# Designed miniproteins, single chains, continued (5), part 26

Each design is a single chain, and the fold is of that chain. pLDDT is the mean over its residues in the fold that is shown.

## One batch from the design tools (miniprotein)

Design m16930
Fold by ESMFold2-Fast:
Structure m16930 (fold): chain A 57 residues (1-57)
Amino acid sequence: MDEELKKLHELAYELGRRAGSPELAAALGRLADELVKQGVPLEEAKERLLETARELA
């Protein structure tokens, strides 16, 4: 896993852990994969994960 994707996966798991939802962690992890595949910058990808976590909470 490249360094950018690793950082996004760590954020995804941390957000899921705080929410008590392994399903959220998995969904955010899949979103991270897609954002990196699309070449979305790290800071924008982080915002997308935070916004999605807020939406699903």
Scores: mean pLDDT 80

Design m16931
Fold by ESMFold2-Fast:
Structure m16931 (fold): chain A 92 residues (1-92)
Amino acid sequence: DKKKQQDRLLRDQNIQRVRDVTAESRRMIEADAVSGGLASSRMFGDVTRETSDDPGSVGYLYSEAMRIRGDDPSVGQLMLDAMRAAEAASRS
């Protein structure tokens, strides 16, 4: 069934997006630790608080996470958790 295969492909793509967002949040936290500062994590956290229609922005990924959460709560929640980690880093 082509539709079931397409749905699985979209699911895999959403999982990959969650992994990419999680890896980016982790990378930002680690970069701040190496630099002895919180500037990049603070800026990243601030950007995640604002939604955006720009596909290249972190704000767009936050909007996508909210949309995905409506369709698949588990995948969307993982994306939101990654965004929350970036925000928490900005406060540390």
Scores: mean pLDDT 55

Design m16932
Fold by ESMFold2-Fast:
Structure m16932 (fold): chain A 66 residues (1-66)
Amino acid sequence: APLPDREVQLEALEVEAAVVLAVAREKGPAAYPEAAARLAAIAREAAALGADELAARFAARAAELA
């Protein structure tokens, strides 16, 4: 059976976060000033989906980049 929509949404958020983190790592936060805000938004979306552990992980990464 296919995965539920929630799992697909969470996978999409993980991919978005990975791209944001990869760009921030390559260029540094000064060259990608929206990285922290984007990760914070992704963390909020993960929390809205009930993925508290994933949300906490992305929120911590957002704080590191701020």
Scores: mean pLDDT 78

Design m16933
Fold by ESMFold2-Fast:
Structure m16933 (fold): chain A 69 residues (1-69)
Amino acid sequence: MEEAEKLYQEGVKAYENGDYEKAVELFRKALDLAPSPEVYRLLGKAYEKLGNVDEAREAFQRAAALRKQ
């Protein structure tokens, strides 16, 4: 649990610094440990910044699906 939270926080810092590739890597690692709609939403935003429209859409859909559970 603490490891997933650390990866999430590092991903947020990478995103805020404009390092979107690193943010994607860190968010994906956090999600491998603990699925979270908030992390999927940020993953989608990072993919949008990279121009990966299809991956961004999938991440947002997964965030919405988890919220409905």
Scores: mean pLDDT 84

Design m16934
Fold by ESMFold2-Fast:
Structure m16934 (fold): chain A 62 residues (1-62)
Amino acid sequence: SKELEEEIKKLEEELKKLEEELEKLRKSKDPNAEKKILELEIEIGVIQLKIGVLNLIIKKES
């Protein structure tokens, strides 16, 4: 489905932005960044799960 492929693309773009933000925070060595790092790691994990599920749906439709 083109709609599912477009959804995956949007999620992959969001994932890339979050991973870049996470890397910047980790490199900053800011002691106040720990909570934001954890929040980003959780958000990244949720998006990765969504991408995985959508890819499985596309594979079954093929």
Scores: mean pLDDT 84

Design m16935
Fold by ESMFold2-Fast:
Structure m16935 (fold): chain A 58 residues (1-58)
Amino acid sequence: MEEYFEKGREAAEKGDYFEAVVHYAKALELDPSNEEVRAALREAYAKWKAAQAAAEAA
């Protein structure tokens, strides 16, 4: 779990929100009750959707 959570955080810091979503989803799969991972996944997903909208405008 911890390794996937760390990879997700690194991806999010680089602006790679899709990769962050993938890694956070893996972390949540290993620990489904982890509210911190669930919150991070929701935030990364929201930022990924925002990045998609920005890319369509560019």
Scores: mean pLDDT 78

Design m16936
Fold by ESMFold2-Fast:
Structure m16936 (fold): chain A 103 residues (1-103)
Amino acid sequence: SLKEKLRSIFLKALNELVDILEEEGASQETIDELVRLFAEAMKKALEAVDAGDYDKVLEIMEEFRRKVLELLRKAGFSPETIERVEAVLDKAIEEVKKLLEEA
């Protein structure tokens, strides 16, 4: 289903982000906040899919991206680590966009 594919894209991105942050010595507080932001974004995105509002799904993904990058900047991660995280998020957004175009 569309929702199962969307959930898979989200979970893959979360796993890649957690791996990067753990490698870079992130605090448990930072990881917990990332997981919280992820859970809220995924819930909202699935609700938007149920409503047939695909533009809203992309808006939710862009807001999630912005919030994650801000979290990491405030946590003091290097520009290089932030660029790695941004690449994961950008890829996930592109995969979601393609998925919604095929729906």
Scores: mean pLDDT 88

Design m16937
Fold by ESMFold2-Fast:
Structure m16937 (fold): chain A 46 residues (1-46)
Amino acid sequence: EEKKIQELGDEVTRLLEEALEAYRKGDFDKASEIERRMTELAVEAS
């Protein structure tokens, strides 16, 4: 489980960077989709 948490952390970091870029560009639809992906990853890691 801890190994999966570490891998999840790396993947979430990448998604967070993409969400921040989308937010900076004013693309709220894109940012919302990325946030949804992060949530799905968190649920699967549980």
Scores: mean pLDDT 75

Design m16938
Fold by ESMFold2-Fast:
Structure m16938 (fold): chain A 77 residues (1-77)
Amino acid sequence: VAPLPEEVALGGELAVEGTRAHQEALLAAAAGDAEAALAALTRALELAVELGVRAGFDEAELRAAAAEYLARVRAAL
């Protein structure tokens, strides 16, 4: 019932890329670049949704949560 090694490796790659994109979003926000921050955050959320779907979470619920979070961040900028 454990995932295949290639599935674990892909999940790890998605997690690392998502963390990188989130760090880029934080750096852009700190620099005052709202467009770059939103673009990087959108990419981080897309990778988080893909990772969540692979972990067995519902895609529609994850996308709805991501859209709500992005809308709140956009309103705060």
Scores: mean pLDDT 77

Design m16939
Fold by ESMFold2-Fast:
Structure m16939 (fold): chain A 84 residues (1-84)
Amino acid sequence: SMEDFARAGEEALRALEEAIREAEKLLADENASKEELKKKMFGLDALVTVLGSLAPYMSEEAQRRAEEAIRRAREIIKKIEEKL
């Protein structure tokens, strides 16, 4: 149902918000390996794709949060790519 897609979107949003926090910590870590950064970048990209597909089914408030999380994730992905 559309409610199931909205729920999946909310779960993807929470997962992306957590992945963003972990990616920011990893980017601040001078000892982070290129392999760890690549894995985090891949995970962020996958979550952005899933959340982007589900965002239209979510509430207006959740859609705004999703758009902001996707924007932040894309900025982090670019920063990781610049370090690789």
Scores: mean pLDDT 89

Design m16940
Fold by ESMFold2-Fast:
Structure m16940 (fold): chain A 73 residues (1-73)
Amino acid sequence: AEAEIERLIERAVAEAKTLSPRERNRLLIRAEVEVFRLAAKAGRAQGWSLLEIVRAATEAVQRLVAALEAVAA
């Protein structure tokens, strides 16, 4: 689950480097949804509460956003 999220972030960063600023914004939106779904799926599999799932998913999305912002800088 964590490895899947890290792999997705790495893929998004690699793709973002080849894209225009507008295309990077579109990628960010799609990648955020995918990261949230992966984190939620992992939390459900581990029997986490809804609040724990939301927190973990939010933290994973924050990591994705930070990584993509570093590409845009």
Scores: mean pLDDT 79

Design m16941
Fold by ESMFold2-Fast:
Structure m16941 (fold): chain A 60 residues (1-60)
Amino acid sequence: MKSLEEQLQEKRKELDELLDEYNDVLEKQPDNTKEIEELKEQIEKKRKEAEELQKKLEKL
């Protein structure tokens, strides 16, 4: 099994990639509300996953 630190680092990298894509869509296609909403949902999901991993890591 991957360590909590490794899992957290992976989630942070995935979150950074989603944030970059989200910002690109906002800048280039601000009227593309469907893709923006989908990216927001993915970002929030990854944030929650990273937050839970961070809380578990802090308890160790």
Scores: mean pLDDT 80

Design m16942
Fold by ESMFold2-Fast:
Order: structure tokens, then sequence, then C-alpha cells
Structure m16942 (fold): chain A 83 residues (1-83)
């Protein structure tokens, strides 16, 4: 994976982990914020991966991360509405 794509992927993964932890603790507002950042950075990583013609496997990994981040964001938003 290109270094810049890897760095963005790591950053998005850290925000995704933060969102998971906040959701587990019931801090849904912070979970939404962290998940929104994870989505934003993962989208940037995916755009960059496509621009630099990263290997198909690398693009798939970033797509999977983006899907996971979007799913967590939806779940956190639903929990926030229920609170």
Amino acid sequence: MPKEVLELTIEASVYLLQAIVYKLLGDYEEAVKAAEEAVRIAEEALELAKKVNAPEEAIKEVENLLEAAKKLLEEAKEKLKES
C-alpha cells in the first residue's frame, strides 16, 4: 500500500476505534464525532488510493474500512436519537 494511503488508513482506523469505545461507554455524541472523522478520512484514503492506482486488494481494504465506519456512524446516530 502506498505510504500516504497507509497513513490515512491508520488514522481512520484510530478514529473508528475511538468511536467504538465511546459507543460502548454510552458517549453517543463523541461516538458520532469520532465516526464522522473516521468516514471523512477513509473517504480521503479511498480517493487517494484510486488516484495513485493502488493494488485492488489495498483499495478493497480501504472500502471495507469506509463501510465499517459508515455503519458505526449510523448506529451511533440511532443511539443518540434514542437517548
Scores: mean pLDDT 85

Design m16943
Fold by ESMFold2-Fast:
Structure m16943 (fold): chain A 73 residues (1-73)
Amino acid sequence: SMGDTLASNMALGEELSKQDPSIGAELQAIRDKGGNIGRVLAGQKAVDTHNELTRKRNLDDFLNNLNNLINMG
């Protein structure tokens, strides 16, 4: 349901906020400025942020592994 999706997205936003307080502040600003849809917008931003951080982490892991191989050769 839409309520279940919203709750899941809000929980994701809370997890991201624990990892980076600046993300928490951004999500709170979206909630405050978004009026009646602020929670929905913040939830969507949390999903978008999670996907971007996952992409960056995967790239960093790849580059670190590559650098380790170069340093061992």
Scores: mean pLDDT 81

Design m16944
Fold by ESMFold2-Fast:
Structure m16944 (fold): chain A 81 residues (1-81)
Amino acid sequence: MEERLARVREHIAKAREYLAQGDVEGALKHVAEAIRELSGTDAPVEEIERVLRAHAKERGLPLKEFVQRVIDALEARLAAL
C-alpha cells in the first residue's frame, strides 16, 4: 500500500508541474495515472482520461480548471488516509 501511495503522490506532483507549465494534456495524463494507481483498476489510462474530459464538459469547466480541482481532491483524499 505505501509503495502504491508513493507512486500516486509522485503522479500528483508531476500533474501540478505540468499544469504550472501550461501543459494541461501532460497534467491530465498524470492525474489519470494517479487515479489508476489509487483505484487499482486495470482500465487503460486513456479510458480514465476520457472519463475525466467528459466530467469537465458536464460541469462546464475548462479542462485546466477541472484538472486543478481533481488534483486538489486527490491530495485531500491522500491526506485523509
Scores: mean pLDDT 84

Design m16945
Fold by ESMFold2-Fast:
Structure m16945 (fold): chain A 83 residues (1-83)
Amino acid sequence: DLAERNEKLLKELEEAAKANDLEKAKEIIKELLELMKEAGVSREEAEEAIERLVGELKKLGASEEFVEKLREEAYKELEKLFP
């Protein structure tokens, strides 16, 4: 179930990026981080996952502005979930 939920959220994140829907992308990245916490992922692994996701979205053509704002939201949520 966790793997299926992760795959669904990753697909939704890519679609939000293609649609330039920053609000939706921020919501999805928070859900991904919550799922990582539920799965027992370490803070360091979650941080690596954020950087990997940001890099993949850049490769898919997401704007620098979109990626920067999404990264900021992800790190804000990371600090909240992984104190």
Scores: mean pLDDT 84

Design m16946
Fold by ESMFold2-Fast:
Structure m16946 (fold): chain A 80 residues (1-80)
Amino acid sequence: NVEEAIKLAREAIELAKQGKVDEAKKKLLEAVELAVKSGNLEYEIGAGMALLVYAVGVLIGKEQEGIIEAAKVLIETLEK
């Protein structure tokens, strides 16, 4: 469900803003999984891009910011 994926991504942003990084990561990954399981190639590519943004955030020591930016990428892709 695209609507549920958007909701989970929005929840990830709010949790990340509260410093709840582990909970935010869980919500982001749940949103990504729903986008991948959609069967829509554009949503699958958007999910891949979101994971890349998250991974770069972790690599440079900015995991919280990486979760927020990854979730934004996913929301923009799903809200066509």
Scores: mean pLDDT 88

Design m16947
Fold by ESMFold2-Fast:
Structure m16947 (fold): chain A 78 residues (1-78)
Amino acid sequence: SEEAKKLLEKGKEAEKNGDFETAARWYIRAADLFEKNGDYKGAAEAYRHAAEVYRKMGNEDLAEFLERIAKEMEEKAK
């Protein structure tokens, strides 16, 4: 969980610097680690951040796919 939070933080730093490709990579790694640890709320947040970054990069199909995954994670968290 702590490692997943650090990866999410690295994604936010990269996004702040305009490095969307690096940000997406960190966010996906964070989401995967949150999900493996059963932290579905954390996974949903990370997948939503990744979706927004992919949308900014012009990859709408992947953004929509990640938004659907985030919604599934939110349902698992309930």
Scores: mean pLDDT 88

Design m16948
Fold by ESMFold2-Fast:
Structure m16948 (fold): chain A 96 residues (1-96)
Amino acid sequence: MSEEERREEAERMLKAAAELLKEAAEALEAGDVKEAMRLMINAMFLLMAAQNVGEGELREKAEEAYRYALEAMKALDAGDVKEAIEYAKKAAEIAE
């Protein structure tokens, strides 16, 4: 895979993860914790893939977005839905 193709693929993965994280935040706001967790897990897999494919700034964005997504999952495990929403939104902003 060329450097160009790797950059384009990482950008696609980040954009897809951002959309899933936005949908997860909306699901949490609607009270659908199960759907939000499904969306966040899928976003986290895309962010891990983007870290492996991406380089430089794209890799750093994927790593940072993944850390915030992980904090959102920890907040959900603790029952802190409001904090989970804020972390999911922050992860989406970074991945965008």
Scores: mean pLDDT 88

Design m16949
Fold by ESMFold2-Fast:
Structure m16949 (fold): chain A 63 residues (1-63)
Amino acid sequence: SIEEEIKKLEEEIERLKREAEELQKQLQAETDPEKRREILEELHRISRRILELEKRIAKLKEE
């Protein structure tokens, strides 16, 4: 069902948000510029994925 698909997408978003929170904590503790860049790239990747999932949920809610 659409409701089950939305729930699954919301659960993936929650997982990604938790992953981002852990990466943000790592970034705050990291002093190496190269490692900080790698963490920022991963955070950017997660942000893009969350936006994709949110767009998918919005589309499903309009069906």
Scores: mean pLDDT 87

Design m16950
Fold by ESMFold2-Fast:
Parts: C-alpha cells; structure tokens; sequence
Structure m16950 (fold): chain A 72 residues (1-72)
C-alpha cells in the first residue's frame, strides 16, 4: 500500500490504477541503477569480485533507496 502510493506520487498518476505487479516492476526499475552502482562500490571497496550489495527485499525499501539518490 505505502509503496504503491509513493510510486503513484513519483509518476503523477492515480495509485488505484497500479497493480501490485506494476508497483514491484516500477520499484525494481527505479532501484536497478542504484543497486548496480552500490554493488560496484562494494566490489571496489572490499577488493572482492564476488561482493554484492544486498538490496531490501520489499518494493517500499527499493523506493526509499531511489529517493535517497534522487535527493542528491
């Protein structure tokens, strides 16, 4: 519910038009470049080619990561 409202607000659309699948897909797409960047930073920082940034499992937390990067 909260993730659906945040995504609708970001896109400027009515939250009632979004399905749970669309919310999850949009959250993943918004977070994808950030998650990739974080994984590269962890690999560089640790010198470990297998190091991976483990993202939050929920759409809401993916949106929170997107919002943090958008504010900079």
Amino acid sequence: EEAKKKIAELLGIDPSTLSDFEVATIASLLAAPILRKRTLEEKARLGDPQAVYKPPATPLKLIEEYEKEKEK
Scores: mean pLDDT 69

Design m16951
Fold by ESMFold2-Fast:
Structure m16951 (fold): chain A 64 residues (1-64)
Amino acid sequence: SLEELKKEAEELREKAGELSRKSSELSKEGLENPEKRKELIMESADLSVKAILYISQALALEKQ
């Protein structure tokens, strides 16, 4: 149903928000820690991509 699709889209957006927040935290840590910078930036980038994919899924559901 449309209501079920809306709820699923909302849950995907919440997951994306959590991943985006964690990505920002890791990016900040990378800037502050040169010894771990590369590793933390790569982890941050990975989480950002995953967040974008969740948002894309939510948008697909919202268009129905």
Scores: mean pLDDT 83

Design m16952
Fold by ESMFold2-Fast:
Structure m16952 (fold): chain A 55 residues (1-55)
Amino acid sequence: MLVRALRDFEAAEPPFISFKKGDILTLLKEDEDLALVQAPDGRRGLVGRSDVEEV
């Protein structure tokens, strides 16, 4: 499933990753608060579930 980033975010620490508003990410897993995603460049990590929406 693909999701779109709703904001810019700069990760300070693992396992979070940085993204820009409008980035399309592959959703791998999710819970109520966090989503595990993969960027097109192969980076994987956590993002806030509220910071992304389904495409």
Scores: mean pLDDT 80

Design m16953
Fold by ESMFold2-Fast:
Structure m16953 (fold): chain A 71 residues (1-71)
Amino acid sequence: SAMDELYDFMEKMVEENPEYRVAYGDVLTEFPELVQRTLSELKETGDKEVLDRTKKELEELMKELTAKKKA
């Protein structure tokens, strides 16, 4: 499922970048809304690239929140 794919993507990101753990909880708080929006877009458009866009959005969010937590 899209949710499983996005969750696996986040877990791998944290495994490769342990510093992202400080932001992981905050990203998980946003995760249900992001997943619901992504599933809605997939249903309306049928565009498989919506998942790739969501993955990029998650990566940028993780970087942004990690930087903010370190300040």
Scores: mean pLDDT 77

Design m16954
Fold by ESMFold2-Fast:
Structure m16954 (fold): chain A 92 residues (1-92)
Amino acid sequence: MTPEEIELRQLYEEARKAVEAGDFDKALENLRKIVELIRRHSTDPRAVAAVEGALEVVEEFVKTSTDPELARQAILDAVDFIRSVYEDERAA
């Protein structure tokens, strides 16, 4: 496992723990760090655009949502989506 993979796994776990604790600001901070790490190491600009777009959508949804359960689910869905984009790029 590369140092980048270890760091990404740690950031995913921290994001999940933050969501479980109801700390959405910390969860979004960890997602921003994940996207920044992908942006630095990705060779596919479309993959970078996809993960940056997913982050922007979930940040806006969490800011405008009045339902904490929907906000929690949106963050978890964004984590899964960003992870899948990164893993698909690495498999190519």
Scores: mean pLDDT 79

Design m16955
Fold by ESMFold2-Fast:
Structure m16955 (fold): chain A 100 residues (1-100)
Amino acid sequence: SLAESYRRLAEQVRDWAEKVKAGELTREEADTMLALFEIYIANLKLIADKLPPEVVEEIERASEHLKRARDALDAGNFDETAKHLEEMARELERIAEILA
């Protein structure tokens, strides 16, 4: 289901946030991870007009946290990168709940 897809994405984002926080990723690996998440969010925005307004609001919040994670990573701040990814995962989990 679409809800299961969002839940799985939330779990992946949370797992990557823990790896960033633990210092297990190189800068290059973290950059690649954020680029992949940016592609996922961009694809979700392409279908936003077909989604409930509350889902669109959560996608926009997730997108904002992803942008802040990118800015934090560019500043070399891995703790802030992880925090914003954790918030993004929460927004994706909420989308799964709305769609369930």
Scores: mean pLDDT 85

Design m16956
Fold by ESMFold2-Fast:
Structure m16956 (fold): chain A 104 residues (1-104)
Amino acid sequence: DNIEKASEYLSLGVYYYEHKKYEEAIKYYEKAIELLKNETNLLKGYAYFNLGKAYYELGKYEKAIEYYEKAIEIFKKAAPNDPFAQQLIKEAEENLKKAKEKLK
């Protein structure tokens, strides 16, 4: 199941992110996104959100902005009336603002 494997890769990416291994985290988030290529679900939004966070930690702020914007788009499209998705949109918008401030 591509969704199950994507969830496993996302969990591995989060594990590496928490251990400050951001390039390894990115690798697993990208693997999750590839499995979810044709999907519009919260899991794909999470993968883009976490990819944005990892790029931010690496100082790649333009890429962080790109992936936060993709995450927000997917969260709004996948679950527009879900309070949990609304909280994730808020977090992604706050992180997007922070990344944009780094480029000023």
Scores: mean pLDDT 87

Design m16957
Fold by ESMFold2-Fast:
Structure m16957 (fold): chain A 62 residues (1-62)
Amino acid sequence: MPLPEMDRSKPPTEEQLRAVADIYLDGVEEMLDEAGYSEEEKERILKEIRKDLEEKIKELTA
């Protein structure tokens, strides 16, 4: 699937916000791993952050 060209002059779309959230979560996972968090603790934290981000994205794109 070809990536659509980002329109930088318009508000971000829900799809774009989800893509940014995924990048953020990937970075957080690596940060938590480097900080010495356990696999179980990382999974719990990432799950909570992901839920919060999804809810905020829905609110921002409403």
Scores: mean pLDDT 75

Design m16958
Fold by ESMFold2-Fast:
Structure m16958 (fold): chain A 69 residues (1-69)
Amino acid sequence: KDYEAKVKEYEKRIAEDPNDAEAWTKLGEALAKLKKYEEAIEAYEKALEIDPNNMEARDNLLQAKEKLG
């Protein structure tokens, strides 16, 4: 699965709608698959800024922070 292509897809979606919490969450997931945990954390934090009740983004944020130590 090409996670770099997914990052570009979600970046484009965010450029069109920066308040798309789902796109931010999916961007974070793709970045985490690429081991880019700092960038993934930023994407999840943005998703939670838009939708604070997004448990998927919250759980993924905590996992990414654990990976950084």
Scores: mean pLDDT 85

Design m16959
Fold by ESMFold2-Fast:
Structure m16959 (fold): chain A 82 residues (1-82)
Amino acid sequence: MDKEELWLETEAALHEIQAAVWKKVAENSTDKEEQIKAYEEALKHYERALELYRRLGPRFADQVARLEKDIEEIKKKLEELK
């Protein structure tokens, strides 16, 4: 693994963690506007992680599939809240 590949993989993993944190914020919020903002932040981070894993190639196909499902779930939640 070269340094660039390692940095991209690390960046993708950090975006996944940030997305999961924002998803938890949304799930624990009782304010609709706060839930919307938190889900929008989660979506942004999941989409960035997906982009990075796609750039890393077929080795990360499982991460790509999981993230596509997570993104679809968050988009559905946002549609229901708006």
Scores: mean pLDDT 85

Design m16960
Fold by ESMFold2-Fast:
Structure m16960 (fold): chain A 55 residues (1-55)
Amino acid sequence: MPSPLERLREVYERNRDAPREELNREITRLVSQLVEEGVPVEDVSLALQEVVAAQ
């Protein structure tokens, strides 16, 4: 199962040239999905920070 960090990186890579609104929509959808799968909110937040820092 891919890590939250890897799944977030895929969303950013897929949407790097997309409008900001579309990127935000996709990120919001993935974050909601990760929380529904039982990933702690703090782990999702940390993964988001790591992806953003790597950009």
Scores: mean pLDDT 77

Design m16961
Fold by ESMFold2-Fast:
Structure m16961 (fold): chain A 56 residues (1-56)
Amino acid sequence: GSKEELEEAARRAREGLLAAGASEEDAQRVYDATLSGKTLEEADRLGAAAYAEALS
């Protein structure tokens, strides 16, 4: 996807984590992980993995 699509996916992942009660630091980690994805599919997987780790 485009850079804008990756940024939107990253923002949603971050907002979801914050809504789940995670810290801003953990939310930022998920944001960065999602943005490192080469495609939206990869970004979703990376974001989900970081999200699960943050909630552990």
Scores: mean pLDDT 74

Design m16962
Fold by ESMFold2-Fast:
Structure m16962 (fold): chain A 62 residues (1-62)
Amino acid sequence: MREELEKEIEVALALMAISIAKHLPMSLEEKIEFLRSIKSKLKSEEAKKLLDEAIAELEKRL
């Protein structure tokens, strides 16, 4: 169904955002803010969960 495809696309976008954040030459605070901004644009709960987990891991390193 179309809604399942949109969900898969948002999960892929979340994974790309996490990868970008890991490789950007930015502070941990800036990486966290970037991931939070991406999360605010997504509708999928699965994609948001992936971003929340990545944000939590970065926050542990602060």
Scores: mean pLDDT 79

Design m16963
Fold by ESMFold2-Fast:
Structure m16963 (fold): chain A 70 residues (1-70)
Amino acid sequence: GNIEAVKAAIEALKAGDYETALTFLRLVAENPDAPPEAKEYARKAIEAVEKGDIDTALSYAQKALEILEA
């Protein structure tokens, strides 16, 4: 599910496994059943990873998780 995907992405980001993090973030960003706000934060997290801004990526992934758990 979307919650499990974002949690896996956060753990991958913390471990420095950016390819795995991007894979899980893309699952949420591209899922038509995910809330639009969660998808937007997942896309922002992807953008931050691609720029090498891992702290910002973690912040956006955590925001996506907050929306999914609400």
Scores: mean pLDDT 87

Design m16964
Fold by ESMFold2-Fast:
Formats: structure tokens, sequence, C-alpha cells
Structure m16964 (fold): chain A 68 residues (1-68)
């Protein structure tokens, strides 16, 4: 279902972000990643579409890539 796709995409992305946060020793990078995790949790809670979540995930991963 679309709900299962939304949940799975968010959960898998948060898991990836948590691993990147654990590998970072920079408190600012850790804080920014934590902020992105909260954005994904909010999008899921607010019932964002799969398309909206995919766009958000792409944006977050590009931003996190710039921090590394």
Amino acid sequence: SEEEQRRKLVEETIEELEELRKKSTDPRVQAEIEGYIRMLERALEEGASVEQIRELVETILEEVKKLL
C-alpha cells in the first residue's frame, strides 16, 4: 500500500541518517542530521504523499552529502 511505502521509505532513510550521525564527530553535523530525522518523522505523521516524501528524502540526502 502507499502507507506501507511511505513508512518504509521514512524508516529506511532515518536508519541511514542515524548511521551517518554515529560516524560523525562534529556536533554541528550531528545536530543537522537530527533536524533532518525530525523533518522525515513530521512528514510521515502529517500524511505526506509518497511523492512528497521521495522529494524530501532526495533533498535531505543531497544536503547531508555536502556536510560529509
Scores: mean pLDDT 85

Design m16965
Fold by ESMFold2-Fast:
Structure m16965 (fold): chain A 95 residues (1-95)
Amino acid sequence: MFLTDEQARALMERFKKWSEEEIKELEKLIDQGKAQEAINRATRLIMATELLRIGFEVEAMFGYVSPEVVEEFRKLADEIIKKYNELIEKAKQKL
């Protein structure tokens, strides 16, 4: 077994905390007038989130992670991506 539900949830908690810190850094970049840098960084973070989502789906295909954990991550990823998109729109208003 490459990834258990417990390991998956631990990764989700670490990812959530890391994403919250990245959101704070993006807000700081926007406030400093670095709007284009914030847009570029947020876009890359959305891509990283989508790649991690694919990783959870692949683990579920092999039966290592439950569909419940995949759905938990899908909801978390959607919430984080929504926040990144809101920051991109805020940054665009500063250009």
Scores: mean pLDDT 85

Design m16966
Fold by ESMFold2-Fast:
Structure m16966 (fold): chain A 67 residues (1-67)
Amino acid sequence: MEAAAEEIRRRLEALVAEARANPDRAYIEAVAAAVRAFLETGRRSLPPEVLEALERAVAELERIGRA
């Protein structure tokens, strides 16, 4: 569980970093939608740490996409 949560968090951090380095609105919108879908699907089964990381990633991606 912990190892999987850490991998998910690391992947999300990488996606946000990529979006900040090269902000493509269409790409960011698509990735944000995918992360939000994963969050909604896993809301009852994922640990709070993972849910928080997903919510944080969606918020950051949406902010970058709107800038």
Scores: mean pLDDT 76

Design m16967
Fold by ESMFold2-Fast:
Structure m16967 (fold): chain A 91 residues (1-91)
Amino acid sequence: MEEAEKKIEEARKLIEKAREALKAGKYEEAAEYAREAERKAEEAIKNGDEEQRKEALRLSMEAGALLVAAAVGKVVDEKERKKKLEELLKK
């Protein structure tokens, strides 16, 4: 029970770090923090009571959304970088 609370707190900290990395355009770093947050949330689901499992599930879903946002941001950034390079090379 107390172990699940610690995992929930760890997941929250990792989600905060993922959000800050995402705001800074550090998509790979954001994805890594989001993946770790999801792992911590899964551990809390496995070891928690009903209320702790519900919170951990919410955090897991939030981490998944951040992982998707990081992946989309990386793809958009890579596509825009490629487009700018092609425009420079055609000159």
Scores: mean pLDDT 80

